Designed miniproteins, single chains, continued (4). Designs and how they scored, part 77

Each design is a single chain, and the fold is of that chain. pLDDT is the mean over its residues in the fold that is shown.

## One batch from the design tools (miniprotein)

Design m14660
Fold by ESMFold2-Fast:
Structure m14660 (fold): chain A 83 residues (1-83)
Amino acid sequence: MTKESFTERLTEEHQRVLEETDRLVREGRLEEAARLLEEAIRRYETLKRLAEQVGATWLIPLLDEYIEELRERLEEVRRLAEE
């Protein structure tokens, strides 16, 4: 798989996670939304570690950006659940 093809697939998967999270939040399913975000964060952190091991350092900035976005959304979901 080319770098472009891999990046496109990763971006599509990330967008699906965000869309599904937004849907769950709208439905009041906050615990499920938090779980989905936590699972996606773990998956990206694993992928980042693998990227470092194989020298795919070009992928690390994108993964860091996506991990940070998911962490921010997770904190927002957790704040909503406290209300």
Scores: mean pLDDT 84

Design m14661
Fold by ESMFold2-Fast:
Structure m14661 (fold): chain A 72 residues (1-72)
Amino acid sequence: MEEAEKIAEEVAKRARERALANGLTPQQADDVANYARNTVLRLAKQGKSLEEAKAEAERTADRIIDALVANQ
């Protein structure tokens, strides 16, 4: 759990920083970060490797950020 939580925090921080850098609001950035964190933790519970969980969470967060930016 500790390693999954560490990766989840790293992915959440990356997602938040990228969202803010792309002009999203702090609330939108926090929402994307929380989604990314929860995705890592969920995939880890499902037996995915932490590497797979990180990659999937980052890919999904990037997709959400890009969609929100496109709809501004």
Scores: mean pLDDT 85

Design m14662
Fold by ESMFold2-Fast:
Structure m14662 (fold): chain A 93 residues (1-93)
Amino acid sequence: NKEKVLKALEKIEKDPLEAVSLIKPLSLEEVEKVLKELVEENPEDKELNEKMQIVGMAQAALHLGLSQEQVAELIKLLLEDSSAAYERFEALV
């Protein structure tokens, strides 16, 4: 599962839909465990920490019942306009 999370982090900005598909089969706990390990290994890497927060939020949204397509759209909006992402998320939940 760690390899899938690492690939999701690599793809999160360029291909959010593929990144979401990689984490969807994983449990929330499995994703959180990997992200926690990466934060502990790279505490000063702000760019990596921001991507990890996005991946964590994506996994939480999937567990709330949002589709891969809906979560990928929210990630794209979050990267471009966080206010639009919030408004869209409220419409889906």
Scores: mean pLDDT 76

Design m14663
Fold by ESMFold2-Fast:
Structure m14663 (fold): chain A 75 residues (1-75)
Amino acid sequence: TEELRKKIRELTDEASKYIKEGDFGKANKLYKEALELIDQIPDPALRQELRNELQLAMSKAATEQARAEKAKLLA
């Protein structure tokens, strides 16, 4: 469980870096990997907490991607 939590944090931190770099494809891949690891957590309360945090991060990333795509079309 602790190993899974560590890997999830590492994946979400790396995904955040790719979002800042504009590499949304790599970021989305890392978020999906983190979500798969969260599903392996046996504690339902912890699993839900981490899922909610990841979904919030993914939602913010999707908004950032949409803004970047719109900006490119208007340039």
Scores: mean pLDDT 80

Design m14664
Fold by ESMFold2-Fast:
Structure m14664 (fold): chain A 110 residues (1-110)
Amino acid sequence: KLEKEIEEAKKKGDKLKLARLLLEIGKKYFSEGDLEKAEEYYKEALKIYEELGVRDREYAEALLYLGHIYAVQGKYEEAKKYYEKALELYKELKDEEGIEKVEEELEKIP
């Protein structure tokens, strides 16, 4: 079902829908513990968001999840970079829950 939606999004040139579907796949792999695949799909989704200039809550969430993947891998400098990007975007969106969540994750970095 998800592969069919990806093919339809590609055929229609719906880049934003494609980015959101890639984010969903990344979340699935993250939940399954496949951090390498989760990272690949999140990075692909983020690249599309950046190319489109879309700065919504889904983009902020993707930045937060990629930061978390780097933190779990012990890549604290990369994790901090993505957490700081997510924090700035959540502040721009006035998302108080998103801000608090990112600040909690930043406190956990040694």
Scores: mean pLDDT 84

Design m14665
Fold by ESMFold2-Fast:
Structure m14665 (fold): chain A 80 residues (1-80)
Amino acid sequence: MIPTDQQRDDILQQRYDRVQQYSDDDTIQRIRQMADQIDQLIDQGISESDASSIVASTFHVSGFQLGAAIYLSRQRRRQR
């Protein structure tokens, strides 16, 4: 069964919270930079999925850190 957007967001939030609590400043800064690039790509009309793939390729990262960056990007958009 495909998880709802809310369920996926909850999982990404848990990853983001863990990163904030247990990661060094360099890792947190990199996640913020990744989220900034995702936001810029989405503002240009690129889908979140495509933006995430581009950012993962650019930073040579996937999984945990990318998930945290996606969550941060989603949180920023919801705060507007």
Scores: mean pLDDT 72

Design m14666
Fold by ESMFold2-Fast:
Structure m14666 (fold): chain A 78 residues (1-78)
Amino acid sequence: MGEEAARLLRELAERSSNPEIARVLRNAADMVAQLPTPEGVAGALAEARRAVESLLPQAGEEGREIIEEIDRKRREIL
């Protein structure tokens, strides 16, 4: 579970044109990979989502697409 969420976050980071978003997503990926519970993974994904949301003025549509992917993964876990 955590490793699949981490893989998604790393893929989104690789596809991101914004280096700050890429950094946030990579940090979140390292954290979720180590979390033992679905609730913990979902919580870390929610924090990553909030960080990306704060960067929306810089990231625009790409940032919104990243948020949608994170929200989808969180729904799969919960």
Scores: mean pLDDT 81

Design m14667
Fold by ESMFold2-Fast:
Structure m14667 (fold): chain A 76 residues (1-76)
Amino acid sequence: GRAEEIRKFLLEVAEKVKREGEDVEEVAKRIDLLLGAFASEFKSAEEVKKALEELTGREVPMSLAEEVFNFIKSLL
């Protein structure tokens, strides 16, 4: 269902941005919380990229930020 697709997407993003030794499910939960709280505030993929980089402390590829931004827009 939609909830399973959302969870799978969040886990895939978390795997790509997590630091070594971090729990992927915990990172996915943090991303879910960030997107849930601020989805309507993000106006561009660039803003999503910055938010994910601040959350994870890692560089986030623009292509991944664009995927996340498009995903957010599909939920609104």
Scores: mean pLDDT 81

Design m14668
Fold by ESMFold2-Fast:
Structure m14668 (fold): chain A 81 residues (1-81)
Amino acid sequence: SAAFAAAAETPATEALRAALEEVLRALEEAIEAVKAGEVEGDLQRLEDGRAVVERVLAELAARELSVEEVEELVAKLLAEL
């Protein structure tokens, strides 16, 4: 949300990339916390979520997506997390 607000004048793909980079960092932090025994969590689900975020980031880096494609990727990402 904050990343989207900060990039209001930026193409949707750039705003989504910034937000997904923050989600990736949070997932990596959660994975390490679960591995360290600090938090209970489904490690496989978190690692699957990280892979989905990395895949979407790779698509954003490779091409500019339409707003509809961005919305579809976000919906798929949320369903897999």
Scores: mean pLDDT 70

Design m14669
Fold by ESMFold2-Fast:
Structure m14669 (fold): chain A 81 residues (1-81)
Amino acid sequence: MLSIEEQKKLLLELLEKDPNFSKETVERIKAALESMPEDASFEEIAKMVYTIAAEAAVEEGKDVEEANARVLEIVKEVEEK
């Protein structure tokens, strides 16, 4: 299994590659990840990513369900490592 720090790095790489997430949204997620405590669980990290992605989708007039589906696929890929 990947360490929490490796999971955070992979999560950011996958988000950066996904065209459904703007650079601003990815940078917002990155800043939030850097502000989380080192003992934060991956479940807590995933919840934060879902929250920011959903908020960004609403702000940008995008489909929240599509944003949630993309976050789910990315989170699942990270968890399966």
Scores: mean pLDDT 80

Design m14670
Fold by ESMFold2-Fast:
Structure m14670 (fold): chain A 100 residues (1-100)
Amino acid sequence: MKKELEEFLKEFEEIANNVISGKLTRDQFRKKIEETAKKFNLPVGVTIQDFAMALFMSGTLPPDIVAEVNSEDLTNEQKIDYLYDQLKNSKRVFDPSRIR
């Protein structure tokens, strides 16, 4: 259990920091989220929610992102686009060691 969470957070760290540093395009980011969902046998929507929660809990992005990705009015593609734009404008790198 603890090791699986560590592997999940490590993949999110790589994805998030590559967006923040300008190394991932929007299309590459979408692909990486879909690949992560498949790898951990999760629905894409759940993977998006877990990613947003990790970014909030680490202090990388504000709590507003969790509300947006839980919105019933947005598609998974719109939620991914929203997270990409927020990460691209982030003032902090993602550091999973800040999560309790």
Scores: mean pLDDT 80

Design m14671
Fold by ESMFold2-Fast:
Structure m14671 (fold): chain A 65 residues (1-65)
Amino acid sequence: GRRVRVRITKLPGVDTVTGEVYEPGTELVLEDPRFTEDGNLTGVLADTGNPVLLGGDGVEILEEE
């Protein structure tokens, strides 16, 4: 699948399985990232395989593959 490296810039991200919160400044690698209808960015964390939810305007895409 497609991978992107993102940095959280505004609101914390959330692992939707564990409830773990990723604070602004955290860099994540997402597999198969997509924007939801409400403008959030979702994908699968490459390290854990867990789905994550991020604010779509609160992330910076650093690297896109």
Scores: mean pLDDT 78

Design m14672
Fold by ESMFold2-Fast:
Structure m14672 (fold): chain A 91 residues (1-91)
Amino acid sequence: DIQEMVAQAKEEIRANPETDPEAIVAKAFEAARARDDEATESYAAKLIALAELGKIAEEELREVMERLGTLVAGRDYEEALKKLEELKKKA
């Protein structure tokens, strides 16, 4: 469940305020190129969490997710962004 992964990632980022968004982006692309779907989804959830915490711009997150989707056949990371928008509407 992507929502649970994002919630867990937020707590990890809050515990580690030194988390570098650029390093997470690099790890996400590395996992995608290695065809590691589980690791790619984990890093995508961390990037969504970083955006929700204001540590990465929503426009930059969107561009990264679109690029991740092109690298991982059969994945739709735009759907994760839609879920993020639904969570914002509930708040």
Scores: mean pLDDT 71

Design m14673
Fold by ESMFold2-Fast:
Structure m14673 (fold): chain A 79 residues (1-79)
Amino acid sequence: MLIRILGRARTPEAAERLHKLIVKAVEGTARVVSSRFSGTRFEVVAEETPDADILEAIVRIIAAVYRDEVESVEVRRVE
């Protein structure tokens, strides 16, 4: 199973910043298998980890800190 993080920011500059921040946060907890950034949208895919709840908490903290720049961020578990 994989963990997929999907995000959209208000501006391309905010999306690039958030993408870099989330990739670094994920790399501290799980192995990143792919990462994509395009315009205001980004996607980070990580291997399944027993720390998935910690990963979700980190994403929520980032979204809270950058709430004025974040349009949406979601975490999905994918087979």
Scores: mean pLDDT 79

Design m14674
Fold by ESMFold2-Fast:
Structure m14674 (fold): chain A 63 residues (1-63)
Amino acid sequence: MTPEEARRRLAEAVKAGDEDAAGHSFTELMRAGGLDEAVRSLKEVAAKGYDLPERLRAFVEGS
């Protein structure tokens, strides 16, 4: 999975409220683009007003 594809899937999963898909996409994004890229993408999705899964919210708040 490319970093761009992983970012797209993460945003889609968060919008859908699919916690498992969001967690999987976040892990794939870390694998493809590194932790900083994954956290940045997660913060961008949160900034658009979508609720993050509790597990992923810790990466944004506790970073």
Scores: mean pLDDT 77

Design m14675
Fold by ESMFold2-Fast:
Structure m14675 (fold): chain A 87 residues (1-87)
Amino acid sequence: ELERRIVNVEIALRLLEVALDFARWLYEQGQKLLEEAPKIAEENPDLAEVVKAKGERMITLSKQDIENAEKGIEGARAELERLRAEL
């Protein structure tokens, strides 16, 4: 029972780490869109507004996902330490 719980938390931790990496990638993409928007605005201001809004949305969502994943990882690591201490 205890050993199986440890394995399940280890799997959950790995999945959370993958989610964190994805959220960080999304944040970087959002930043790149915001950097590109002023250049696009020189030729197509309407498109630049769409690109800017998309970049801002990606940054907002990725910040929330990063915080959630980091909290999840912290919780999973604490649970692993607790479970391993019971072995």
Scores: mean pLDDT 87

Design m14676
Fold by ESMFold2-Fast:
Structure m14676 (fold): chain A 65 residues (1-65)
Amino acid sequence: MAEQIRKLIVEALDELEKEGKITSDYEKMLDNLTKILELSEEAKEALKKGESKLVLEELKKKIEE
C-alpha cells in the first residue's frame, strides 16, 4: 500500500515538473510529500478500489498546495 502511494507521488511529481510547476520550492514540496504519506487514508482507500487516476489527481492537488 504505502509503496504504491509513493510510486503515485513520484509520478505526480514527474507530471508537475513536465508542466513547469516545480522548481524553486523543492524542499517545501518534499515536506508536503511527507505529510501526504502520513495523512493519505483517502488515497489508500481509493487505491483499494482501483481508482489510481483519482489518487494521482488528488496527490497533484496536495503537492501544489
Scores: mean pLDDT 62

Design m14677
Fold by ESMFold2-Fast:
Structure m14677 (fold): chain A 57 residues (1-57)
Amino acid sequence: GSLKPAVIAFLKKEKVPVSKVVEVMEALGLKLDEETRKKLEEAKSFEEVIEILESLP
């Protein structure tokens, strides 16, 4: 199964700071494309982070 829903649920539950999202996702074993990683690093709100993640294939 996809790790994406579990990671999103974890980020919401733990209230992970936007600046730490990429670090946490990579630590959980998600491989991020450079473009996606940059979008997450440039995100200004947690809502933007979730929208980016939900838009991934």
Scores: mean pLDDT 76

Design m14678
Fold by ESMFold2-Fast:
Structure m14678 (fold): chain A 70 residues (1-70)
Amino acid sequence: MVYRVVISGLTEDQALELKRMAEAYGGEAEIEKGKTYTVVISGLTEAQAKFLKIQAAAMGGKAEIEALPE
């Protein structure tokens, strides 16, 4: 299984930091601009997805984890 994390409620700097961490894991990250920034990260392991969710919560963001079939 691969995992996807959608993180919202971020500043631009926080979104860029999360994208950098995701890319270091070999994941793919897309940044979406609205009232706040959203980062959609895919290609993660379960452990990587959980870690990124914890980091997002520490930044005051909201994170949702989705499990995708291989």
Scores: mean pLDDT 81

Design m14679
Fold by ESMFold2-Fast:
Structure m14679 (fold): chain A 86 residues (1-86)
Amino acid sequence: MSEEERKKLAVLSVLKALMEAKKAKSVSLSELIEEVSKRTGLSRSTVSRVLRELEKEGLVEIDRKKKEVSLTEKGKEWLKEGLAKS
């Protein structure tokens, strides 16, 4: 697994965990960035970059008007495959 794949996996894992803990369909963008940064040691700017890459790949959906992020079905499948390799 590449370092970039590990970063993507970490972001998606934290997003899924926050959504499950809050029983919510979406999570605050700022809260996700803060939580990923705290758990992984990645800078907030690095987390923001990874989130933009995940959005372009269709693995997350970002509502910029509401400043919320959600995990797509494609993102859930990608996360399951990544965790199975770990």
Scores: mean pLDDT 82

Design m14680
Fold by ESMFold2-Fast:
Structure m14680 (fold): chain A 79 residues (1-79)
Amino acid sequence: SEERKKLAEERGEAIGYALVEIEKLGITERALENLLKGLKSLSKEDALLILETAKKVTEELGSKEAAEVLEKAKEEVEK
């Protein structure tokens, strides 16, 4: 549904902004582990939409390490 898609996009944006701040603290690897745990309860479609939206936010803000974390999370979800 459109409401479900919008919720996934809003969650992705929140995660993207959070990862930008986490990158500044140097704890990005731990953030990846926690992100993957949280995504296990979701469908692959919802998880990928969340990750894609988060990656867009991190790329727009120039957070290269956060964007790399999100790409690794996408690879794990696609397995």
Scores: mean pLDDT 82

Design m14681
Fold by ESMFold2-Fast:
Structure m14681 (fold): chain A 74 residues (1-74)
Amino acid sequence: MQLVVTIHTPDADMDKAVEIIRSVPGVLSAVKDGNRKQILVVVEPGKEKEVGDLIEKKLTEAGYKVTVNPRSLG
């Protein structure tokens, strides 16, 4: 399934955030969305909560303020 990582830090290095996300076990891909405030993440099936929690932890430890949500279109 896909997760959306929203970055709330005003001056966030989005490329560094993508690299941090890609380093998390269970992440299959991570790509910046065109609005520069979201990263689309594909995770291993059944691992969405574990991987999402690790992404939030790693980004928070690196100084980012983030929200991790399942991808929703409405």
Scores: mean pLDDT 77

Design m14682
Fold by ESMFold2-Fast:
Structure m14682 (fold): chain A 97 residues (1-97)
Amino acid sequence: SSNQEEYRILQDILKRAVAILDDEIKSLAVSNPAAARELERLKQILVATLEMMIREKMPAAVAQMHFRSLLREISAWLRSLGLDAAAAEVDALAREL
């Protein structure tokens, strides 16, 4: 079904977002440990949110809207830290949704 296909896309986007965030977390752990901890928290929120949406059988279109919003919030936060390249990568993922 289209709903299953949309959730497959969300799972792929999550995997790619986690990879971007993990790279930045490793970099920030040395220069800004507080920012690294906040990114780890945001990463955990992304994972837990998608898992909850799947468990609760949320319509994929609604899940997509919420997930896009979360990715945009993360992108904005990355830009506030001067991490413009990582922010652009996360924004590109939000646009794929």
Scores: mean pLDDT 87

Design m14683
Fold by ESMFold2-Fast:
Structure m14683 (fold): chain A 74 residues (1-74)
Amino acid sequence: SSSKIQQAKEYLDKAAEYLKKGDVEKGKEYLDKAAEAYPEIEFEVESIKELAETDKERAVESAQQLAQQLQQKL
């Protein structure tokens, strides 16, 4: 399970990078990959995907916070 959490965290880090660059489509792709790696975060990922369309700064912040929460589980 820790390997899945690690993979999800890495995907969330990449999602935040793409969202910072304004690449919302790639950001959402990596958010989906994070949820696929660790389905327990599906609800949080869906919320961040909505923010990516309406408030990219908050989407980046939320993706980084979720990645930090996963880091605490490792």
Scores: mean pLDDT 87

Design m14684
Fold by ESMFold2-Fast:
Structure m14684 (fold): chain A 100 residues (1-100)
Amino acid sequence: MSLMEQFIELLREAARAFRENDLESLREKLEEALEVIKKIEDPEEALYAIMNLSILLQDLIQFGSEEQKELAREFMERLKELAKEKNLPIVEASPLPAPA
């Protein structure tokens, strides 16, 4: 199974856990998805995976329970750090303009 196939299946399982309100399975699948993204060496595939996980996390923040929203915010911050670690473009990585 390719890393991208593993990632897509993990997103499917995370979405299922979200619908079933299974916080433990949701956390496990999100953890596994982050680990798969870490193993993706191709920057375009890594960016695609980061974007798709970000969409799922935004849906959780918008439509989830309070516990799901808290979990999604935690994983969104971890996803941003992972993107930074991989030297992928993120909003927080933009340099500040010279101090006024």
Scores: mean pLDDT 78

Design m14685
Fold by ESMFold2-Fast:
Structure m14685 (fold): chain A 91 residues (1-91)
Amino acid sequence: MSRRLVIFLRKDEELAEEERERIIAEVRALLAARGATLDEVRIIKTDLPIEEIARRVVQLSLEGNIVVTSESLSEAVVEAAKPLAEQLYLQ
């Protein structure tokens, strides 16, 4: 099945071309091992609160998207997403 990759960055962050290509290659390799392909890549720059970003990350993941966050967002989003993922999954 085809999958979409969504990359969340802070509004003031830039994703270097080499870093972007590395992430895409890693995701493609992971999907290929499972018989899937990467259909599209979306980069979202946002100034939303951490809780809103976490909610969107969880929702996109449940819809079958692969979601990656920048290192600056990663820890806070993961912590905020833990209760949201449980609640949405059990809904």
Scores: mean pLDDT 74

Design m14686
Fold by ESMFold2-Fast:
Structure m14686 (fold): chain A 71 residues (1-71)
Amino acid sequence: MKVKVKVTAGTEEDAEIMAGVAEIIAETLGNEVETETEIGEPSSVEDLKKALAEAAEAIKKGEDAEVETKA
């Protein structure tokens, strides 16, 4: 199963960091991950973890999931 993660951050550097964190969390959950980064309003790591956990539940139900994080 796969997870598409969209990360929004206030700077390009922050977006890269958040995308890396999302990949680590998704890999820890045993999922294939595809990440997209967008520059805009920043998101917190906790918001990202929550969104990724919701995606993991959807994947466990046998469907692809898309996760968006934003402040």
Scores: mean pLDDT 62

Design m14687
Fold by ESMFold2-Fast:
Structure m14687 (fold): chain A 89 residues (1-89)
Amino acid sequence: ELTPFEKEFRELVVKYARKLFEAVQAGDDKKVDEIIAEFSKELNELAEKYKLSPIEFTAYSLRAIGILEEVIILSRKDPEAAREFIERL
């Protein structure tokens, strides 16, 4: 069962996964870095909104980093696998 935070977290990760996919497909490495920085800012704002503990914030940050890193890797190597991965998020 997803909490309100988990629903917004999932939506945020999917939003940025799609942005990263498009930037990688465009070959825009600078845009990839900018998108990652914007994601970190929005994740911090979401954590503050829900008053996440430091342990919870660390766990969700690591989970998000792992997901977005996989999107970048798949987007470079296999765009179709990247799309399927994002659809299953």
Scores: mean pLDDT 89

Design m14688
Fold by ESMFold2-Fast:
Structure m14688 (fold): chain A 68 residues (1-68)
Amino acid sequence: MSKHEIIEKMGQILQEAGLRQLPQDVLDELTGLVREAVTKDLSVEELQEILDRMKKLYEETTGEELVV
């Protein structure tokens, strides 16, 4: 997966979280992770770690599997 594809998936998770009106603290954490991913010179492996963390946070908050 390219860096661009990972960042696109991160954006999709943040959009889904907003549409589902997740708690503000969860939205703030997801937003912070996306900002870290787009502002820092991170490797593909580091970006995948952030994506996995975002997906886990979303799934633990909603109890639903995220499809992106």
Scores: mean pLDDT 80

Design m14689
Fold by ESMFold2-Fast:
Structure m14689 (fold): chain A 86 residues (1-86)
Amino acid sequence: MNEKLKEGIKKAIEMVNLGKSKEEIIKELIELGISKSIAENIVTLFDPSAPEEKKMEALEFIKKNLKLEPELEEMLENVVNIANSA
């Protein structure tokens, strides 16, 4: 799970930088073996129209439901930073 999640987060960051749609990002994450619920929460972090509370809830959901390696947690923080600056 963690290796797939790490690759998924990295891919999501790259796809956001390329201007890919949220639907494309979710599809890529699912193809990597990430569950739809986790993929949807990752995508929520990219949504600049989502309230900050929603983004924080998405991050907490991922942290609570998955055993995150420190490297993965850093990647998730980078995702939030990209979404907030987009």
Scores: mean pLDDT 71

Design m14690
Fold by ESMFold2-Fast:
Structure m14690 (fold): chain A 75 residues (1-75)
Amino acid sequence: DELRRELALIQEALEEERRRMQEEINEMRERAEKSEDREKLLEKVRELEKRGEERLREMQRALDDFEATVARELA
């Protein structure tokens, strides 16, 4: 089923994006702790966290909309 396959791919993409963001944030925090520009780098980490949360929220909305479409088409 094509729609179920697309849904699964979107779900996997969301999980992968969440994992990548967490890894990038952790790496930046570690660099910030060793840097002379700690405060500036930690501020960038906070901005990345906010943007990442917004992006994940948008992806979740898209996933929810697609799930509703799949449910309607397969019902």
Scores: mean pLDDT 77

Design m14691
Fold by ESMFold2-Fast:
Structure m14691 (fold): chain A 67 residues (1-67)
Amino acid sequence: VKPESVEELYKKIKEQLTKAGREDDIKEVDKILENMKKRGLSDETIAVRLVAFAKKKGLKIESPYLK
């Protein structure tokens, strides 16, 4: 019910990638987040794109943006 912050969602993705030893994917998500914030995208847009990235990489993330 509470919208998850972009920072919280990013940390969850990074933790799962770290546990899986996927260092290249960690670098990719870091660059994606930095570029989106630099471009001034909304938190909702950033969250949706982070969720899409996680799905594409086969990660299991619980988020209201997954619906």
Scores: mean pLDDT 73

Design m14692
Fold by ESMFold2-Fast:
Structure m14692 (fold): chain A 74 residues (1-74)
Amino acid sequence: MPSLEELKKELVEFVRREAERRGLSEEQTRRLIEEAEEMLEYLVKNHPELSPERILEIVKNQARRAIEELAAAA
């Protein structure tokens, strides 16, 4: 079973790659990582019925939407 630390690492790598692909700034990328990590921790604590893989998928999808909104606004 992946640890919370392993899930965070994969999530951070995902958000950085997607943000770079969309041309976001370092400041925007940092804020997106913070928001994604908070959501990941919330879901892990409050939704034990969800697998780690499902939680990661949910958070990645939310981060992708946030990145698209920021890229469209820039």
Scores: mean pLDDT 83

Design m14693
Fold by ESMFold2-Fast:
Structure m14693 (fold): chain A 57 residues (1-57)
Amino acid sequence: MSMKEHIELAKEFLESRKSTMPESEYNYYMEIIKKVEEGKGSPYDYLFVAVLAASSR
């Protein structure tokens, strides 16, 4: 389990939910994922991405 895998799964989860959430909310979550991908996220941002990844199917 790498952070790279968590990022990919989190992106897949958000894409699957894109039609059911406001565009502003989708963009906000994608910005959190980008911060983590660039190694600039807070511990909370890393936890958030891991939770989204665990929710992916």
Scores: mean pLDDT 78

Design m14694
Fold by ESMFold2-Fast:
Structure m14694 (fold): chain A 88 residues (1-88)
Amino acid sequence: LSETEKKVLEIFQKLLDAIRKDYNYENIKKALDEAVKEIESLPNVDYKTVALDIKSLGEFIYNLTGDKEIYDYFNKVAEELLKKAKEK
């Protein structure tokens, strides 16, 4: 794993820990927003892979909880990151 990939994994682990500690809508949205902000601060990020990982995490949460609002929010964030990937 590259230095950037290791940092992305650490950020995702922190996001999962936040969700596990306090499962509520506002905390999950805030934790995801902070995770994305931290990822965007890193050099040479593969935004396509990150977007797909965020989408997959949203699907995972939806399968466990049935929470469509969280699912839709993760999809929105993933779609915004995919646009950045296509932009270069």
Scores: mean pLDDT 82

